# Ledger of designs, part 101: designed miniproteins, single chains, continued (2)

Each design is a single chain, and the fold is of that chain. pLDDT is the mean over its residues in the fold that is shown.

## One batch from the design tools (miniprotein)

Design m7724
Fold by ESMFold2-Fast:
Structure m7724 (fold): chain A 88 residues (1-88)
Amino acid sequence: KIEEEIEKLLKTAEELGRLRAERPDDWVGQFRLVAEMEEHLINIRKLLKEKGYSEEEINKFLDEVYKKARETENAARERVIAEQRRRL
């Protein structure tokens, strides 16, 4: 279902944010997680299209979901950076 794909997307975004802070030099790992996020967005688009939503409605919804994923990634990254700085 759409909700399940969104949950997977947000979980992957959080993992990407953490990885970017913990291992900024792990470009292969980061690229893999970005590819996984794109796969979930494609699945969400497909599910919305199957439910009969218009391309305009789908694009608007995906823009909001992508924004939330980026916010989740950035929040996770900042949390790890703050934790690392506290240890220094």
Scores: mean pLDDT 84

Design m7725
Fold by ESMFold2-Fast:
Structure m7725 (fold): chain A 59 residues (1-59)
Amino acid sequence: EELIKEARELYDKALEYLKSGEVDKANQLAAKAIELFEKAGNYDELLEFMKRLNDAYDA
């Protein structure tokens, strides 16, 4: 229940840090978001999150 909300907030912050070049902070938040999405069973959002992270790393 609360896991999905927390995961989404961490996901948004991770992408924002990645856009600002703060890769270490982005990676920490991304790892937590992935863990929470997995625990919640929200694989569709997890897959979308991973695709957007990969796209951001590719510049």
Scores: mean pLDDT 77

Design m7726
Fold by ESMFold2-Fast:
Structure m7726 (fold): chain A 57 residues (1-57)
Amino acid sequence: MSERIEQLREDVERLEKAIKDLEAEYKKTNDPRIQKMLEAAREALERVRKELEELLS
């Protein structure tokens, strides 16, 4: 696989972990800052997944 594909896969794993951590924190705190971070992380994950799918197609 190309180096770019490997980097994108690592970005997906990093973002998925961050999202899980943020979801757990948001359930505990109900902090609107965490909610905004969670939304941003989900949008970033969608962008990375789309790029990865385009490169793998």
Scores: mean pLDDT 83

Design m7727
Fold by ESMFold2-Fast:
Structure m7727 (fold): chain A 61 residues (1-61)
Amino acid sequence: PLPAVAPEAVAAALAEKSKELGVEGKSDDETLAAIAKKLGVSVETVRAFVENRAARAEAAA
């Protein structure tokens, strides 16, 4: 069970912040920290969700 924030909300916020910040050229840690603060969750939660999503995308490909 995750905190009150849904995984889809995390993914949407990550996509928006990635686009706004231009993640290419920014540190991964900096981007994750910014998203975690925006959603009010821990960086660890955001990182775990991103890793799970990446693994799922790789399996689907």
Scores: mean pLDDT 64

Design m7728
Fold by ESMFold2-Fast:
Structure m7728 (fold): chain A 72 residues (1-72)
Amino acid sequence: MEEYRRLAEELERAIAEGAAPERLEELLERIAELLLEYAKKHASKEQYEEIEKKIKEELPKAKAYLAALSAA
């Protein structure tokens, strides 16, 4: 989980500094990957599948939101 916090802090810093959308997407994808690895290790198979589905649904929305913020 420490790596998750480090990536989350890096994402917050990148947003605050007005980083390019490509960098924000890369950080979001790394965070999503780390969350899936953590869930695979600690969650049941059914919980993992629900988390994976949620991440697949929410990640594109988060990317779109950050792109909109960068444009505004």
Scores: mean pLDDT 76

Design m7729
Fold by ESMFold2-Fast:
Structure m7729 (fold): chain A 87 residues (1-87)
Amino acid sequence: SGSFYKLSEEEKKALEEYLKNGDPAARARVDAVGVERTLEWLEKNPEKAIKELQDLLGLTPEQAREAVEKMKESLRATIDALRAAAA
């Protein structure tokens, strides 16, 4: 949605072109930055994230809060895995 972090069409194209270079460590670094930006946005904008999940998915406020916390937990694990791959 408009309030979630999302890649623009130009950002997606640049990322795809970068990933086509076939360097697994470089791909992992680009992916880690994207995931870190998403996590940072969720941590800085919890109220907006909750509202967007309610609006997009019809979740209750309680369900939306739980979903945001689960998303942050999943993103942290993904960042750790990508950073390990990029090292």
Scores: mean pLDDT 71

Design m7730
Fold by ESMFold2-Fast:
Structure m7730 (fold): chain A 68 residues (1-68)
Amino acid sequence: MEGEKYAAEAEEHIARARAALEAGDRESALQHLQEAIAYAEMARMLGLTERADELLARADALLAELEA
């Protein structure tokens, strides 16, 4: 169940990063994206490979938006 917990944490941080980006808070968005990536990596290590890859792709897309 730990993998699912980490995946859920990653998803929550992605949602918070998007909200921060929409509000113009680049610092908070970056912080949440870093947390999302860390949690997704933990979920990947625990065998939730497909879900972790999806979460990492979503985090990377938002990170690219911060640089645009």
Scores: mean pLDDT 84

Design m7731
Fold by ESMFold2-Fast:
Structure m7731 (fold): chain A 68 residues (1-68)
Amino acid sequence: SLREKLEEKLKELSKYSNLTEEAIKAAVERLLKDTEGAAELLRAQAEVLKDVNEKAAEALEELAEAVE
């Protein structure tokens, strides 16, 4: 399901940021409420991070694709 895919992608992102399981669940609910806006924001953030933390940028791009 989309929810499961988003949870898995956020867990991957948590390797580069200290996200708790509760924060991941909250983020999934937020992303599901506004998938279009969320995807755009995630891609913008990935673009900013691509030269600083390539792996985090890739994880954000994958999360944006999952939300679409």
Scores: mean pLDDT 74

Design m7732
Fold by ESMFold2-Fast:
Structure m7732 (fold): chain A 72 residues (1-72)
Amino acid sequence: MKKIETFEVKSEEDAREAAERAQKLGAKITLIVENADGSRREAEVPSAEDAYRVAVELLKRPDWKVTIKLEL
């Protein structure tokens, strides 16, 4: 059965915890970004390390909402 977990990233610690969860589960990782204007983008990332690095970079924008989605 497919299981989906989502993690809202508000800090580097949130990004790290989501990446560690993804690595432990071997999950498919999708980054979801919402801009202040309500526009939304989703992008699959190939690794937990890439998810962490991209999420941390996006956190430099206080007007952007970042979510990490994991699919088992």
Scores: mean pLDDT 80

Design m7733
Fold by ESMFold2-Fast:
Structure m7733 (fold): chain A 88 residues (1-88)
Amino acid sequence: SAEELARRHVALVDEYTELLKQGASLADVERAVARLLETMDEILAYFKQEAAETQTPEALRRLALMEEQVEEQRKYFAEVLEELRKKG
């Protein structure tokens, strides 16, 4: 469900934040980011399916907002990993 995907995403964000606080290895941070990106793709797929099945303006608006948020987050994580690669 979307709610379960959202809870998993929050837990993974907490993991990611702790890894950064602890100065974890690049490999550990890359693994955490990969899991976050996977969860975001699953959330996006859920909203795409909802929009396709319901065809309501509300579902289409939710999909558009989610697509924007996922793209911003992908860019953020790409920049974080790039910075960590340059330092290691």
Scores: mean pLDDT 82

Design m7734
Fold by ESMFold2-Fast:
Structure m7734 (fold): chain A 69 residues (1-69)
Amino acid sequence: MEDIEEGRKLLAEGKYEEAIEKYKEAIAKDPENLKVQAEAAKGLGEVYKAMGDEELAKKAYEMAKLLLE
């Protein structure tokens, strides 16, 4: 999934806001695909963790777990 891969690249480059937009785009393009939503939520968790927002990171990871169960 190109948008999720681009999000990971942007996160690696420190472009956190652009990474968030790519993960949101992945969810918006296929809102019924639970695997896409879970991968995007995991990516958002990684971005929030890198930004130092542990609470948002935790919520994003919990959302990813719920989507995969």
Scores: mean pLDDT 80

Design m7735
Fold by ESMFold2-Fast:
Structure m7735 (fold): chain A 69 residues (1-69)
Amino acid sequence: MSEEEKKELLESIEKTKEYVEKLDIPEEEKKELLEKIEELKKLVEEEKYEEALKLVGEIQKKLKELLEK
């Protein structure tokens, strides 16, 4: 992964965090998502992209479950 790709990932993570903060969802669920997003940012900063991709999948599943309710 290039430096440019890393920058794009970090920007996407920041946008996702802003999106989640604005969602009208239960406080506990919001806290859990924000914690996962912070962990994702750390993984990308450490260039642990395989673990980062797995965590993205977890965040996406959680968001789908919350938005379906």
Scores: mean pLDDT 78

Design m7736
Fold by ESMFold2-Fast:
Structure m7736 (fold): chain A 55 residues (1-55)
Amino acid sequence: MSPEELAKKVKELRDRVANSTPEDAERLRQEALEKMAEITGKSVEEIEEFLKKNS
């Protein structure tokens, strides 16, 4: 996945999380962080920081 496609996916996920129940939001966030880390070769922490910057 290209960096720009990843950025779009991260934004989509953030919007999903914002519109979900707290329980669903936590599950979706955790799954996506792990998946993004696997796809990009980045750490989960790096993906979390990226999400913060795009808040």
Scores: mean pLDDT 72

Design m7737
Fold by ESMFold2-Fast:
Structure m7737 (fold): chain A 65 residues (1-65)
Amino acid sequence: ATYKVTALKDIPKVDDNVLELKKGEVVTVKNLKKINDTFVEGTVTVDGKERKVILDTSFVELTEL
């Protein structure tokens, strides 16, 4: 499944697995997998390269495309 992810606040780059986002920024994430009730894992494409990222669902809005 493919999802639109909207940042609800500024998310700093604290780890290479965390996607840095500014409040209101939107990214497309595919292959979403639930890790636990707070975190999901997915794949983003940046500059033609696939990157695996972890998202905190408390700080983002997920919309299925």
Scores: mean pLDDT 77

Design m7738
Fold by ESMFold2-Fast:
Structure m7738 (fold): chain A 62 residues (1-62)
Amino acid sequence: MPTGQEAVAVKDYTGHNDLELSIKVGDRLRILERIGDDYVVAELLSTGERGLVPAAYLEILG
């Protein structure tokens, strides 16, 4: 996998469709791509699931 930025979820988010990822506070994610200012494509490290999440719900780790 290419090196992406790691992030942690700071809010719970429930995906509205199959393109979106559901996350809980404290979940660790890898950011794969930014989609504008509002969303990122991320991988949930605990499950390997990938999807869109609101960027505002994530804190970048680094």
Scores: mean pLDDT 78

Design m7739
Fold by ESMFold2-Fast:
Structure m7739 (fold): chain A 77 residues (1-77)
Amino acid sequence: MEREEEREKVFEELSKLTTPSLAEMAVGVLETHRMLEEGKITDERIRELMQKNIDSMLKAIEELSPELAEKVRELMG
């Protein structure tokens, strides 16, 4: 539906900057961040684990593609 179409558009935009696999990883980071910001994840332990995963993935993306990491940070706000 609309949310899936938005995800696909973001993936296409990011995939122009990097490989499809790394773009998919970046989209996953953005989706996880959005879920935390929307307050849908109420379990504090899960929220902490998800945030640590975002931080680890962002670091990995930055080491592989600093430009992609900058774009992801911009989209996160």
Scores: mean pLDDT 77

Design m7740
Fold by ESMFold2-Fast:
Structure m7740 (fold): chain A 60 residues (1-60)
Amino acid sequence: AGKLVRAVEDYKAEKPEEIDLKKGELLEVLKVVDEDHLLVKSLTTGKVGLVPKRYLEEVD
């Protein structure tokens, strides 16, 4: 299983490869893409896409 992260605030996708986030949403990290972006899968919606790392916090 991938690392679990939680959205710390709402985010609106700004690029086609990104997904929207809702505050408190749980996501699985699939890949670290670069310093600022993670490829994630939402456990709530099942959507897969890039999100800015700064909108996410690690959970146990």
Scores: mean pLDDT 83

Design m7741
Fold by ESMFold2-Fast:
Structure m7741 (fold): chain A 99 residues (1-99)
Amino acid sequence: MAEEELKRDPNNVLAHIRLGMEALERGDYETAIEHFKKALEIDPENTDAWLLLGIAYEKMGKFDEALKYYEKARENAEKQGDTIGLNLAKKHIEKVKKK
């Protein structure tokens, strides 16, 4: 599904997010990061992509990078009035600060 969408439209933000999430599930964090970064190149206001990028770095044990991307997700969610994204970003930030 997502690979077929990407072949038809390489700038499909949702296809990049889906492929990145599939890579996260496989433990392929480098591929996940590449897809989430591509999604953000297309749509830098995508709070989900910022959150998922933070999650990928956290799973790699790179807590400083994870915190950086969670903070970007928080800032972006605040600018857009995305209450759900804001609450998720804050929860991840608090968890990582304890590491």
Scores: mean pLDDT 82

Design m7742
Fold by ESMFold2-Fast:
Structure m7742 (fold): chain A 120 residues (1-120)
Amino acid sequence: MAEEIIEETVRLLREAGLSEESIEKVRALLEQAVAAGLSVEELRRVLEVVRAILEGASEARLRELLRRLGNLARVVVAGIARVLIEDGVATEAAETALRLIDELFSAETGRDGRLEIELE
């Protein structure tokens, strides 16, 4: 169920040192993404990326994981990365993930990605 993956994601972030205010922002972002059509499988991929960021994964590993995400899932990871930076948690890996997402969107026509999300 989507709720179980959301709760696992917020549990990991809380254990990593996020504030309760930041946890609430992440929960709201994940719930909104599910309402917008993010699948349980894509939620699991988002959780994999969040875990990799918290573990300080290499740029190459983050790039590999982020390439596998759809545009909505990338937006969700970008939102979570910004919250991590604000709270000073896993900042270097979060900044790397955010930069890689920006690079991926810059290489793709932003209009096509937005249309895919709206059509699903």
Scores: mean pLDDT 82

Design m7743
Fold by ESMFold2-Fast:
Structure m7743 (fold): chain A 79 residues (1-79)
Amino acid sequence: SRIDAILAALEAAIAAGDTEGIQRAMTALYVLRDQMSDAQLRRAAALAREAARWAEEKGDTRLAVGSRQLADELEAALA
């Protein structure tokens, strides 16, 4: 699916340290959040948490905060 492709792209961007790739994938997931299954929401939230940790380690405070906010919103959609 389109969402699964974006999740794979986010995972790859985090592994590569591709800040622009992380931002693009997270923006796409936010736009598509209402179309995501519970499994996709859990995976997206986990990857957003991973992106936040990576960004924090790199000193990218804006990306870290944005990634945590996305993870929180995705997790809230499960409740």
Scores: mean pLDDT 88

Design m7744
Fold by ESMFold2-Fast:
Structure m7744 (fold): chain A 96 residues (1-96)
Amino acid sequence: MAEEYLEKLKSDDPEEQVEAARKLGELGHPEGARALIELLTDPSAPDEVKVAAAYALGRLGHPEGIEAARKLLEDPNTPLEVQSAARAALARAGVE
């Protein structure tokens, strides 16, 4: 199940990548956290995919994912939508 979503995360379809990121966050899979961090920090990934990855990492509460979201907020080149998702991820991790 998690392997299926890890493969979908590499899709050329942003909608499929968004759904895969959401599912990896719901499953709480440790390997999902690493894949989501790579996607979140990939400059070629669409903003909507990065937003989904940030929310999923917040749901997972993984320390490396939390640190990646924090670093995005410190980067002035991070798009506003991605910054908002990173803030939401940090808030979610702090609540859980």
Scores: mean pLDDT 76

Design m7745
Fold by ESMFold2-Fast:
Structure m7745 (fold): chain A 58 residues (1-58)
Amino acid sequence: SMEQQRRQQGLDDLAAAKELGRYDPKRGYEFALKAAKEHESDPVMKEELLKVAEELKK
């Protein structure tokens, strides 16, 4: 379903933000913020992405 596809995309984006953040915290932060905006309709996924951004911002 489209819901399952969006959930998978959110999980992929979350994993990508964390992986980018391990090597380049600034790029990981920017990616997480962009992904959070893309997932505006999913409050849980948005919050998880914003948490990653906050951790990477220091």
Scores: mean pLDDT 81

Design m7746
Fold by ESMFold2-Fast:
Structure m7746 (fold): chain A 80 residues (1-80)
Amino acid sequence: MTPEELLKLADDYVKNGEELEKQGKFEQAADWYEKAGNIYDALGLRDKAAEYYRKASEMYEKAGNTEKAQELRQKADELA
């Protein structure tokens, strides 16, 4: 995959997360935001990666998945 293809994939993952968040499907939304953050991190887009790791953490917390929420908060903080 090219960096441009990966960026488009991350954007699509964000859109999937936003749609699921609107539906109250927080754990599924978190998974998509985490996947987007992973792509942004791989591309060296630290601010974007941190942003979506924080969103994923918030969604996991709303879903009651405290362990995942903590992991994603730590990832976001390391990129700050």
Scores: mean pLDDT 88

Design m7747
Fold by ESMFold2-Fast:
Structure m7747 (fold): chain A 61 residues (1-61)
Amino acid sequence: EEGDRLLAAGRYDEAAEVYEKRIKENPNDALAWARLGIAYANAGREEEGQKAFDKARELYL
């Protein structure tokens, strides 16, 4: 997937954009929220990453 390739390439801000789009289309996609958290955290956007991980956890119950 495009987002996974961007994460692997270290292109974290671009990966975040891909996952943000997926979440806009499906806000209950827990995997997309978790991937967004990884992208934000690695981009130095720690607070946004933490919120994304919290949302992923909420969706997993």
Scores: mean pLDDT 83

Design m7748
Fold by ESMFold2-Fast:
Formats: sequence, C-alpha cells, structure tokens
Structure m7748 (fold): chain A 92 residues (1-92)
Amino acid sequence: HMDMAALEAILRSELARHGLDFETVTEEDLERLLERERKEIEKKKEEIKKKLEAGELTEKEAKSRLLALEITEKLFEAIVEEIKRLLRERRA
C-alpha cells in the first residue's frame, strides 16, 4: 500500500521543479510537460545511437544508457498519471 501523503509530497516537489503548482496545475499543463520530456528523452536516445555508430560507446554502454532513459520515461509517465488521478480525486 502506498503512503498517499508521502506520494503527494513527492509529486508536489516534482511539479515545483518544473515551475508548476499542484493546487493550480491543469491536465493540459501536465500533457505539455509530458510531451516536452518525451522529446528530450528521444533526443538523448538519438545522441546515444550516434555515439554507438561513431565507436564512442560500446554496445553494452549504449544498451545500459538506453535502458536508463526508458526507465526514466516510464517513471515520468507514471508520475504524471498519478498527479492527474490525485487532481481528479481531490477536486471532484
């Protein structure tokens, strides 16, 4: 079972890092934030692939870095969905 108070504190901190306030944030703000992060992650994935092709990274190093980016993306998606859930639950 997740500690809802601890989860909310973490989500508020993450929103604040992006200049957003949990009390006033909209689902549209969250969708824009998610799209921006996805684009940044895709750019980083392309840079890793280019470095691998140039021989600057081993296949093992490239695979490890790509996996870390995939995990980061999935965690960020989960955080955004949980914020949306809390907003709906608390504002309804």
Scores: mean pLDDT 79

Design m7749
Fold by ESMFold2-Fast:
Structure m7749 (fold): chain A 95 residues (1-95)
Amino acid sequence: SSEVEKLVEELKKALEKGDYEEARKLLGKIISTKDDKGIKEAAEEVAKEAEKGNEEAQVIAAGLYLASVGGNDKETVEILEPVAEKGLEALEKSV
């Protein structure tokens, strides 16, 4: 199994616990691997929590969306697009 698979599983657990500090650190590690499949799977887990109305997950989703729109990862952009608007609004309120 890939190290990135373990990072995605740890990210899912962190999100389920509401440990957003750990979730952000794990997401950063996943992105740094440049593994498109792992990044997509991480985006799917973040999107699930964001869709539940979790404002912290929505902010994380917006950040990942903004990082992804300039790249070649169309699938990650499409996964995050439905929750990105909510996350951008939540980010505006947090400033």
Scores: mean pLDDT 77

Design m7750
Fold by ESMFold2-Fast:
Structure m7750 (fold): chain A 99 residues (1-99)
Amino acid sequence: RREEAERELKRGQELLKNKDYDSAIKEFERAIELAKDDPELRAQAYLLLGEAYFNKGEYDKAIESYQKAIELAPEDSEIAKRALAGLTFALAMKMLDDS
């Protein structure tokens, strides 16, 4: 399962680079399902899912994904730091959009 989750995560990252956000989201969702017994890998997948939703302008979904990444990530990890930064920016963008 971990190896499959890592493959889906890598595919999703390549799709993000190509700005194919919908396909990237599907790959990250698959990685989350495959990594159910690996909270750190799930945290990484949620971080990238948040980044995909953010790039689509779906800030509510980005916020939810970043929050899950923070919850699952080890404290003071790079995943937690990146997810917190993403959450902060997504919250700011949502406030501007809702204003």
Scores: mean pLDDT 84

Design m7751
Fold by ESMFold2-Fast:
Structure m7751 (fold): chain A 69 residues (1-69)
Amino acid sequence: MLEELLRELARQLGLPVEALEAVREGRLERALELVKEAVRRQAPDISDEEAERTAREIVEAVRAILARA
């Protein structure tokens, strides 16, 4: 069940499942790194600062969703 939730959320957000698994496991630094890389892949001309800000917002949103699941 949790694996399916992670895959669906990853699909909706355009993120690798590994990033959501890292959030679930409390590996926030790893999750932030993976989400930031995904953001930069989607927008290769985005600044590092913008990618990190976006990644932090996504990680927080995922944490909130998983905490309620």
Scores: mean pLDDT 79

Design m7752
Fold by ESMFold2-Fast:
Structure m7752 (fold): chain A 95 residues (1-95)
Amino acid sequence: ADEAYEKGVEALRKGDYETAIEYFEKAIELDPSNSLAWTLLGEAYAKLGDYEKAIEAYEKAIEADPSNRYAWQNLAKAYEKLGDKEKAAEARAKA
């Protein structure tokens, strides 16, 4: 739903990452094809230092829209944070 997505974006902008996660989860429950909601869910997890969950969310964003360069770029950054240089390089090539 647009309302859940917009509230997630507002929470993310304010640094309320846990609240952002809750609203983006509601948005993707209503529309699992919303690649932007999956990408921003991943960003919220990354801001909390949960790079494993961030990667899962970015992979779902790419599954929903393989042309989402923002999701590929963020996937690369998350792999860099986990020390996986090869997967980070592969994701950057797709961005």
Scores: mean pLDDT 88

Design m7753
Fold by ESMFold2-Fast:
Structure m7753 (fold): chain A 66 residues (1-66)
Amino acid sequence: LVEEAEEYLRKAKEALEQGNYEEAIKYAEKAIDLASLAGERGEEPERAAEIAREANRIYREALEKQ
Protein backbone atom coordinates (compact mmCIF):
# COMPACT_ATOMS: atom_id res chain seq x y z
CA LEU A 1 0.00 0.00 0.00
CA VAL A 2 2.62 2.58 1.07
CA GLU A 3 4.94 1.58 -1.80
CA GLU A 4 2.05 1.83 -4.29
CA ALA A 5 1.04 5.22 -2.86
CA GLU A 6 4.63 6.43 -3.30
CA GLU A 7 4.66 5.24 -6.92
CA TYR A 8 1.45 7.14 -7.71
CA LEU A 9 2.85 10.20 -5.94
CA ARG A 10 5.88 10.04 -8.23
CA LYS A 11 3.63 9.77 -11.30
CA ALA A 12 1.55 12.72 -10.07
CA LYS A 13 4.70 14.85 -9.66
CA GLU A 14 5.87 13.93 -13.16
CA ALA A 15 2.46 14.73 -14.70
CA LEU A 16 2.37 18.10 -12.91
CA GLU A 17 5.91 18.89 -14.13
CA GLN A 18 4.83 18.13 -17.72
CA GLY A 19 1.69 20.29 -17.48
CA ASN A 20 -0.65 17.30 -17.67
CA TYR A 21 -2.93 18.55 -14.91
CA GLU A 22 -5.73 16.05 -15.49
CA GLU A 23 -3.36 13.09 -15.02
CA ALA A 24 -1.66 14.79 -12.08
CA ILE A 25 -5.07 15.06 -10.37
CA LYS A 26 -5.92 11.40 -11.03
CA TYR A 27 -2.55 10.08 -9.83
CA ALA A 28 -2.62 12.34 -6.76
CA GLU A 29 -6.11 11.07 -5.85
CA LYS A 30 -4.89 7.47 -6.07
CA ALA A 31 -1.86 8.29 -3.93
CA ILE A 32 -4.08 9.96 -1.30
CA ASP A 33 -6.48 6.99 -1.23
CA LEU A 34 -3.71 4.40 -0.91
CA ALA A 35 -1.81 6.42 1.71
CA SER A 36 -5.01 6.94 3.74
CA LEU A 37 -5.77 3.21 3.63
CA ALA A 38 -2.20 2.36 4.67
CA GLY A 39 -2.41 4.81 7.59
CA GLU A 40 -5.77 3.38 8.68
CA ARG A 41 -4.26 -0.13 8.60
CA GLY A 42 -1.25 1.05 10.65
CA GLU A 43 1.17 0.40 7.78
CA GLU A 44 4.09 2.84 8.15
CA PRO A 45 1.80 5.62 9.44
CA GLU A 46 4.45 8.37 9.37
CA ARG A 47 5.44 7.65 5.77
CA ALA A 48 1.78 7.24 4.77
CA ALA A 49 0.95 10.63 6.28
CA GLU A 50 3.87 12.26 4.44
CA ILE A 51 2.77 10.77 1.11
CA ALA A 52 -0.83 11.89 1.68
CA ARG A 53 0.28 15.43 2.54
CA GLU A 54 2.50 15.71 -0.55
CA ALA A 55 -0.16 14.19 -2.84
CA ASN A 56 -2.78 16.59 -1.49
CA ARG A 57 -0.44 19.50 -2.27
CA ILE A 58 -0.02 18.30 -5.87
CA TYR A 59 -3.76 17.72 -6.18
CA ARG A 60 -4.54 21.29 -5.13
CA GLU A 61 -1.86 22.82 -7.35
CA ALA A 62 -3.07 20.85 -10.39
CA LEU A 63 -6.67 21.95 -9.76
CA GLU A 64 -5.60 25.61 -9.58
CA LYS A 65 -3.66 25.37 -12.85
CA GLN A 66 -6.41 23.42 -14.62
Scores: mean pLDDT 83

Design m7754
Fold by ESMFold2-Fast:
Structure m7754 (fold): chain A 63 residues (1-63)
Amino acid sequence: MLEKLKNNVVIDPALAPETRETIREQVNSAKNMAEFIEIMKRLPELGAEWYYADGKVVVKPLR
């Protein structure tokens, strides 16, 4: 489950390259579902938000 979720994280190119790299690195470092959820909860601190659609976790700029 966790590995499938990590592989289905789609990061919007509208986010700054440095922000996209930080998010991808954090997602890849998650060792369990609790860590993954915590990373998703902290996305607003990076100016991003997420939603789940069509089996993908979509990360986009915070509106």
Scores: mean pLDDT 80

Design m7755
Fold by ESMFold2-Fast:
Structure m7755 (fold): chain A 70 residues (1-70)
Amino acid sequence: SNIIKLAEETMKRHPERREELEELIKEYEEAEKEYKENPSQENVSRLTGVKLRLIGEIIQLEIEERRRKA
């Protein structure tokens, strides 16, 4: 839930990346739901992969923000 809130705040600051972030949030929520219903190694791997992609995108956008504010 905390990562989704962080992604939503990032979306507000980067409206040009909104579509991509919305898709990543949706993919994360779907992966988390599947993991909670069936905590298999496959579902753990999928959830981990999606979470890392979402975090990576947020970090890249934060770096871009810092460069724009410099």
Scores: mean pLDDT 82

Design m7756
Fold by ESMFold2-Fast:
Structure m7756 (fold): chain A 71 residues (1-71)
Amino acid sequence: SEAEEYRKKGEEYIKKGEEAKKKGDNKTAAEYYLKAAVYYGRAAQHTKDPAEREEYLAKAQEAAKKANALR
């Protein structure tokens, strides 16, 4: 489903953000975490399962929080 595709992209961007953070590139890490938040948000829009929607929105919020912590 499209929700699963968006979830996978969110996970990919979280990993890229973590890699950039580990290299000390906080600007790039923040950009990747923001992209992860966008994709988890899209996953939430495309799921019809309320529990999955809540999980995806929580992951989007956490990704955004990670990005803000790097400012």
Scores: mean pLDDT 88

Design m7757
Fold by ESMFold2-Fast:
Structure m7757 (fold): chain A 92 residues (1-92)
Amino acid sequence: SKIVQVQKELAPQVEEQLAAAKSLEEQIEIAADAFVQVLLKSKDETIKILDELMKRGEGEAKETLEKIKKALENNDVDSLRKLALELARKSA
């Protein structure tokens, strides 16, 4: 899996950055940036996963997946980062 390969390649760098982070906000930004990098480097596989998830999802969850897919298809890094930050903040 390309997603798994990209995650393994980024994990040491992300772990070091998270350990050096001085605030929850910095940790959220690091997590969001790592998420966007994984999505962009595994775009085709990610889109296939989003399509499968959207077949089973509804409401807010489906809308979020549709926004991520659209941003990926358009290489809209700014929108992907904004969505990733929103998701990371909801998880914190």
Scores: mean pLDDT 79

Design m7758
Fold by ESMFold2-Fast:
Parts: C-alpha cells; sequence; structure tokens
Structure m7758 (fold): chain A 90 residues (1-90)
C-alpha cells in the first residue's frame, strides 16, 4: 500500500489532505485556524462518505486525529501520522 499526501484548500476554513490508498483518494481535513473541534467535525463528515469504513473505524480514526493534533506542532509530523492512520485502517 502506498499513501501520497497532498494538501488542498477547501471550503469551511479547512485544508484537506488527500491520500492515495490502493488507487483510491481519501480526504482528511485540518482546520486552518488550528481548531481541533472544527477539524474533528469536518473529518467525521468526510469519513462518513467513505464506504470502506465502519462507524467504529470512523470514530477510532477521528480519536487518533485528535490525539495527533493535541500532541504534534509540526505540519510534516502531522501529515506523517495521518498517513500512518490511513495505512492502518485502509
Amino acid sequence: MQVHPETVHTLDENVVLYFEVDGEIVGLAVAVDGNIEKTIAANRELLERDPRLTPEQREAIVERIREILENENNDSEIMSKLKEILEEYL
């Protein structure tokens, strides 16, 4: 499995990081203002649209995103950790 993170600005003051997983594109959102709750809300919406994820996997991914954002201050480290989550669940 190969994951290639790409950063694209989206609506609702979020940056969406796009990852290619087995030829499919998956988006994860990060709030531009660094607001964790906005980031979590946006990611719940994006993950609900992915048919490969169960509700339990969605909540696990959202919780791990929260932990990364609370503990990491470096964009490169955040992107690396988000990639690791997608590789684990997809």
Scores: mean pLDDT 64

Design m7759
Fold by ESMFold2-Fast:
Structure m7759 (fold): chain A 92 residues (1-92)
Amino acid sequence: MAPPVEADVIVVERDGVRVGLARVRAAGEPPDLESLSEEELIAAAREAGAQAGRAATAAGVDVLLVPYEDTPAGRAAVEAARAAADVPVVRV
């Protein structure tokens, strides 16, 4: 089961293009990453990615940038963001 996480999107407008930058944080207490299994980390990452994708769509951005690392959890977050977003999602 995924630990509670919150994702938000910082919106920056450049040259008429609205760029969303994904941010993720734990809901409430800081996450105890050492106590989480790999499956729980991946599940939390998917939920965070999906939240970022939905937030980007709601904010009306033209592109969503996701600064997630090239790990199994990071890849799962990018995939979930792409599935949830109605805009292009780019890993940076």
Scores: mean pLDDT 72

Design m7760
Fold by ESMFold2-Fast:
Structure m7760 (fold): chain A 86 residues (1-86)
Amino acid sequence: SLEEAIERLERVARALLRAFGATDEQIDKFVEWLRKNFEKLLQMSEEEAREFIRKKAREMGLTDEQADALADALVTAIREIKKRLE
């Protein structure tokens, strides 16, 4: 379901952001942003989604390397979600 798909995306984001040393407040803000933008992310190309996520991660204070890693992991998760929604 769409709800199960978004919950998976949240789990990936929370795990990586915690590993990067993000605060609980930063993690919750990013997860809320993911929920709000989930359908938009599904309609984007992988390149568009990667840049969109990267930009948000950078705005939240992640390094370029952390933002790239987060974007790559989430785009991979979105790819699997799209495959299951077919």
Scores: mean pLDDT 86

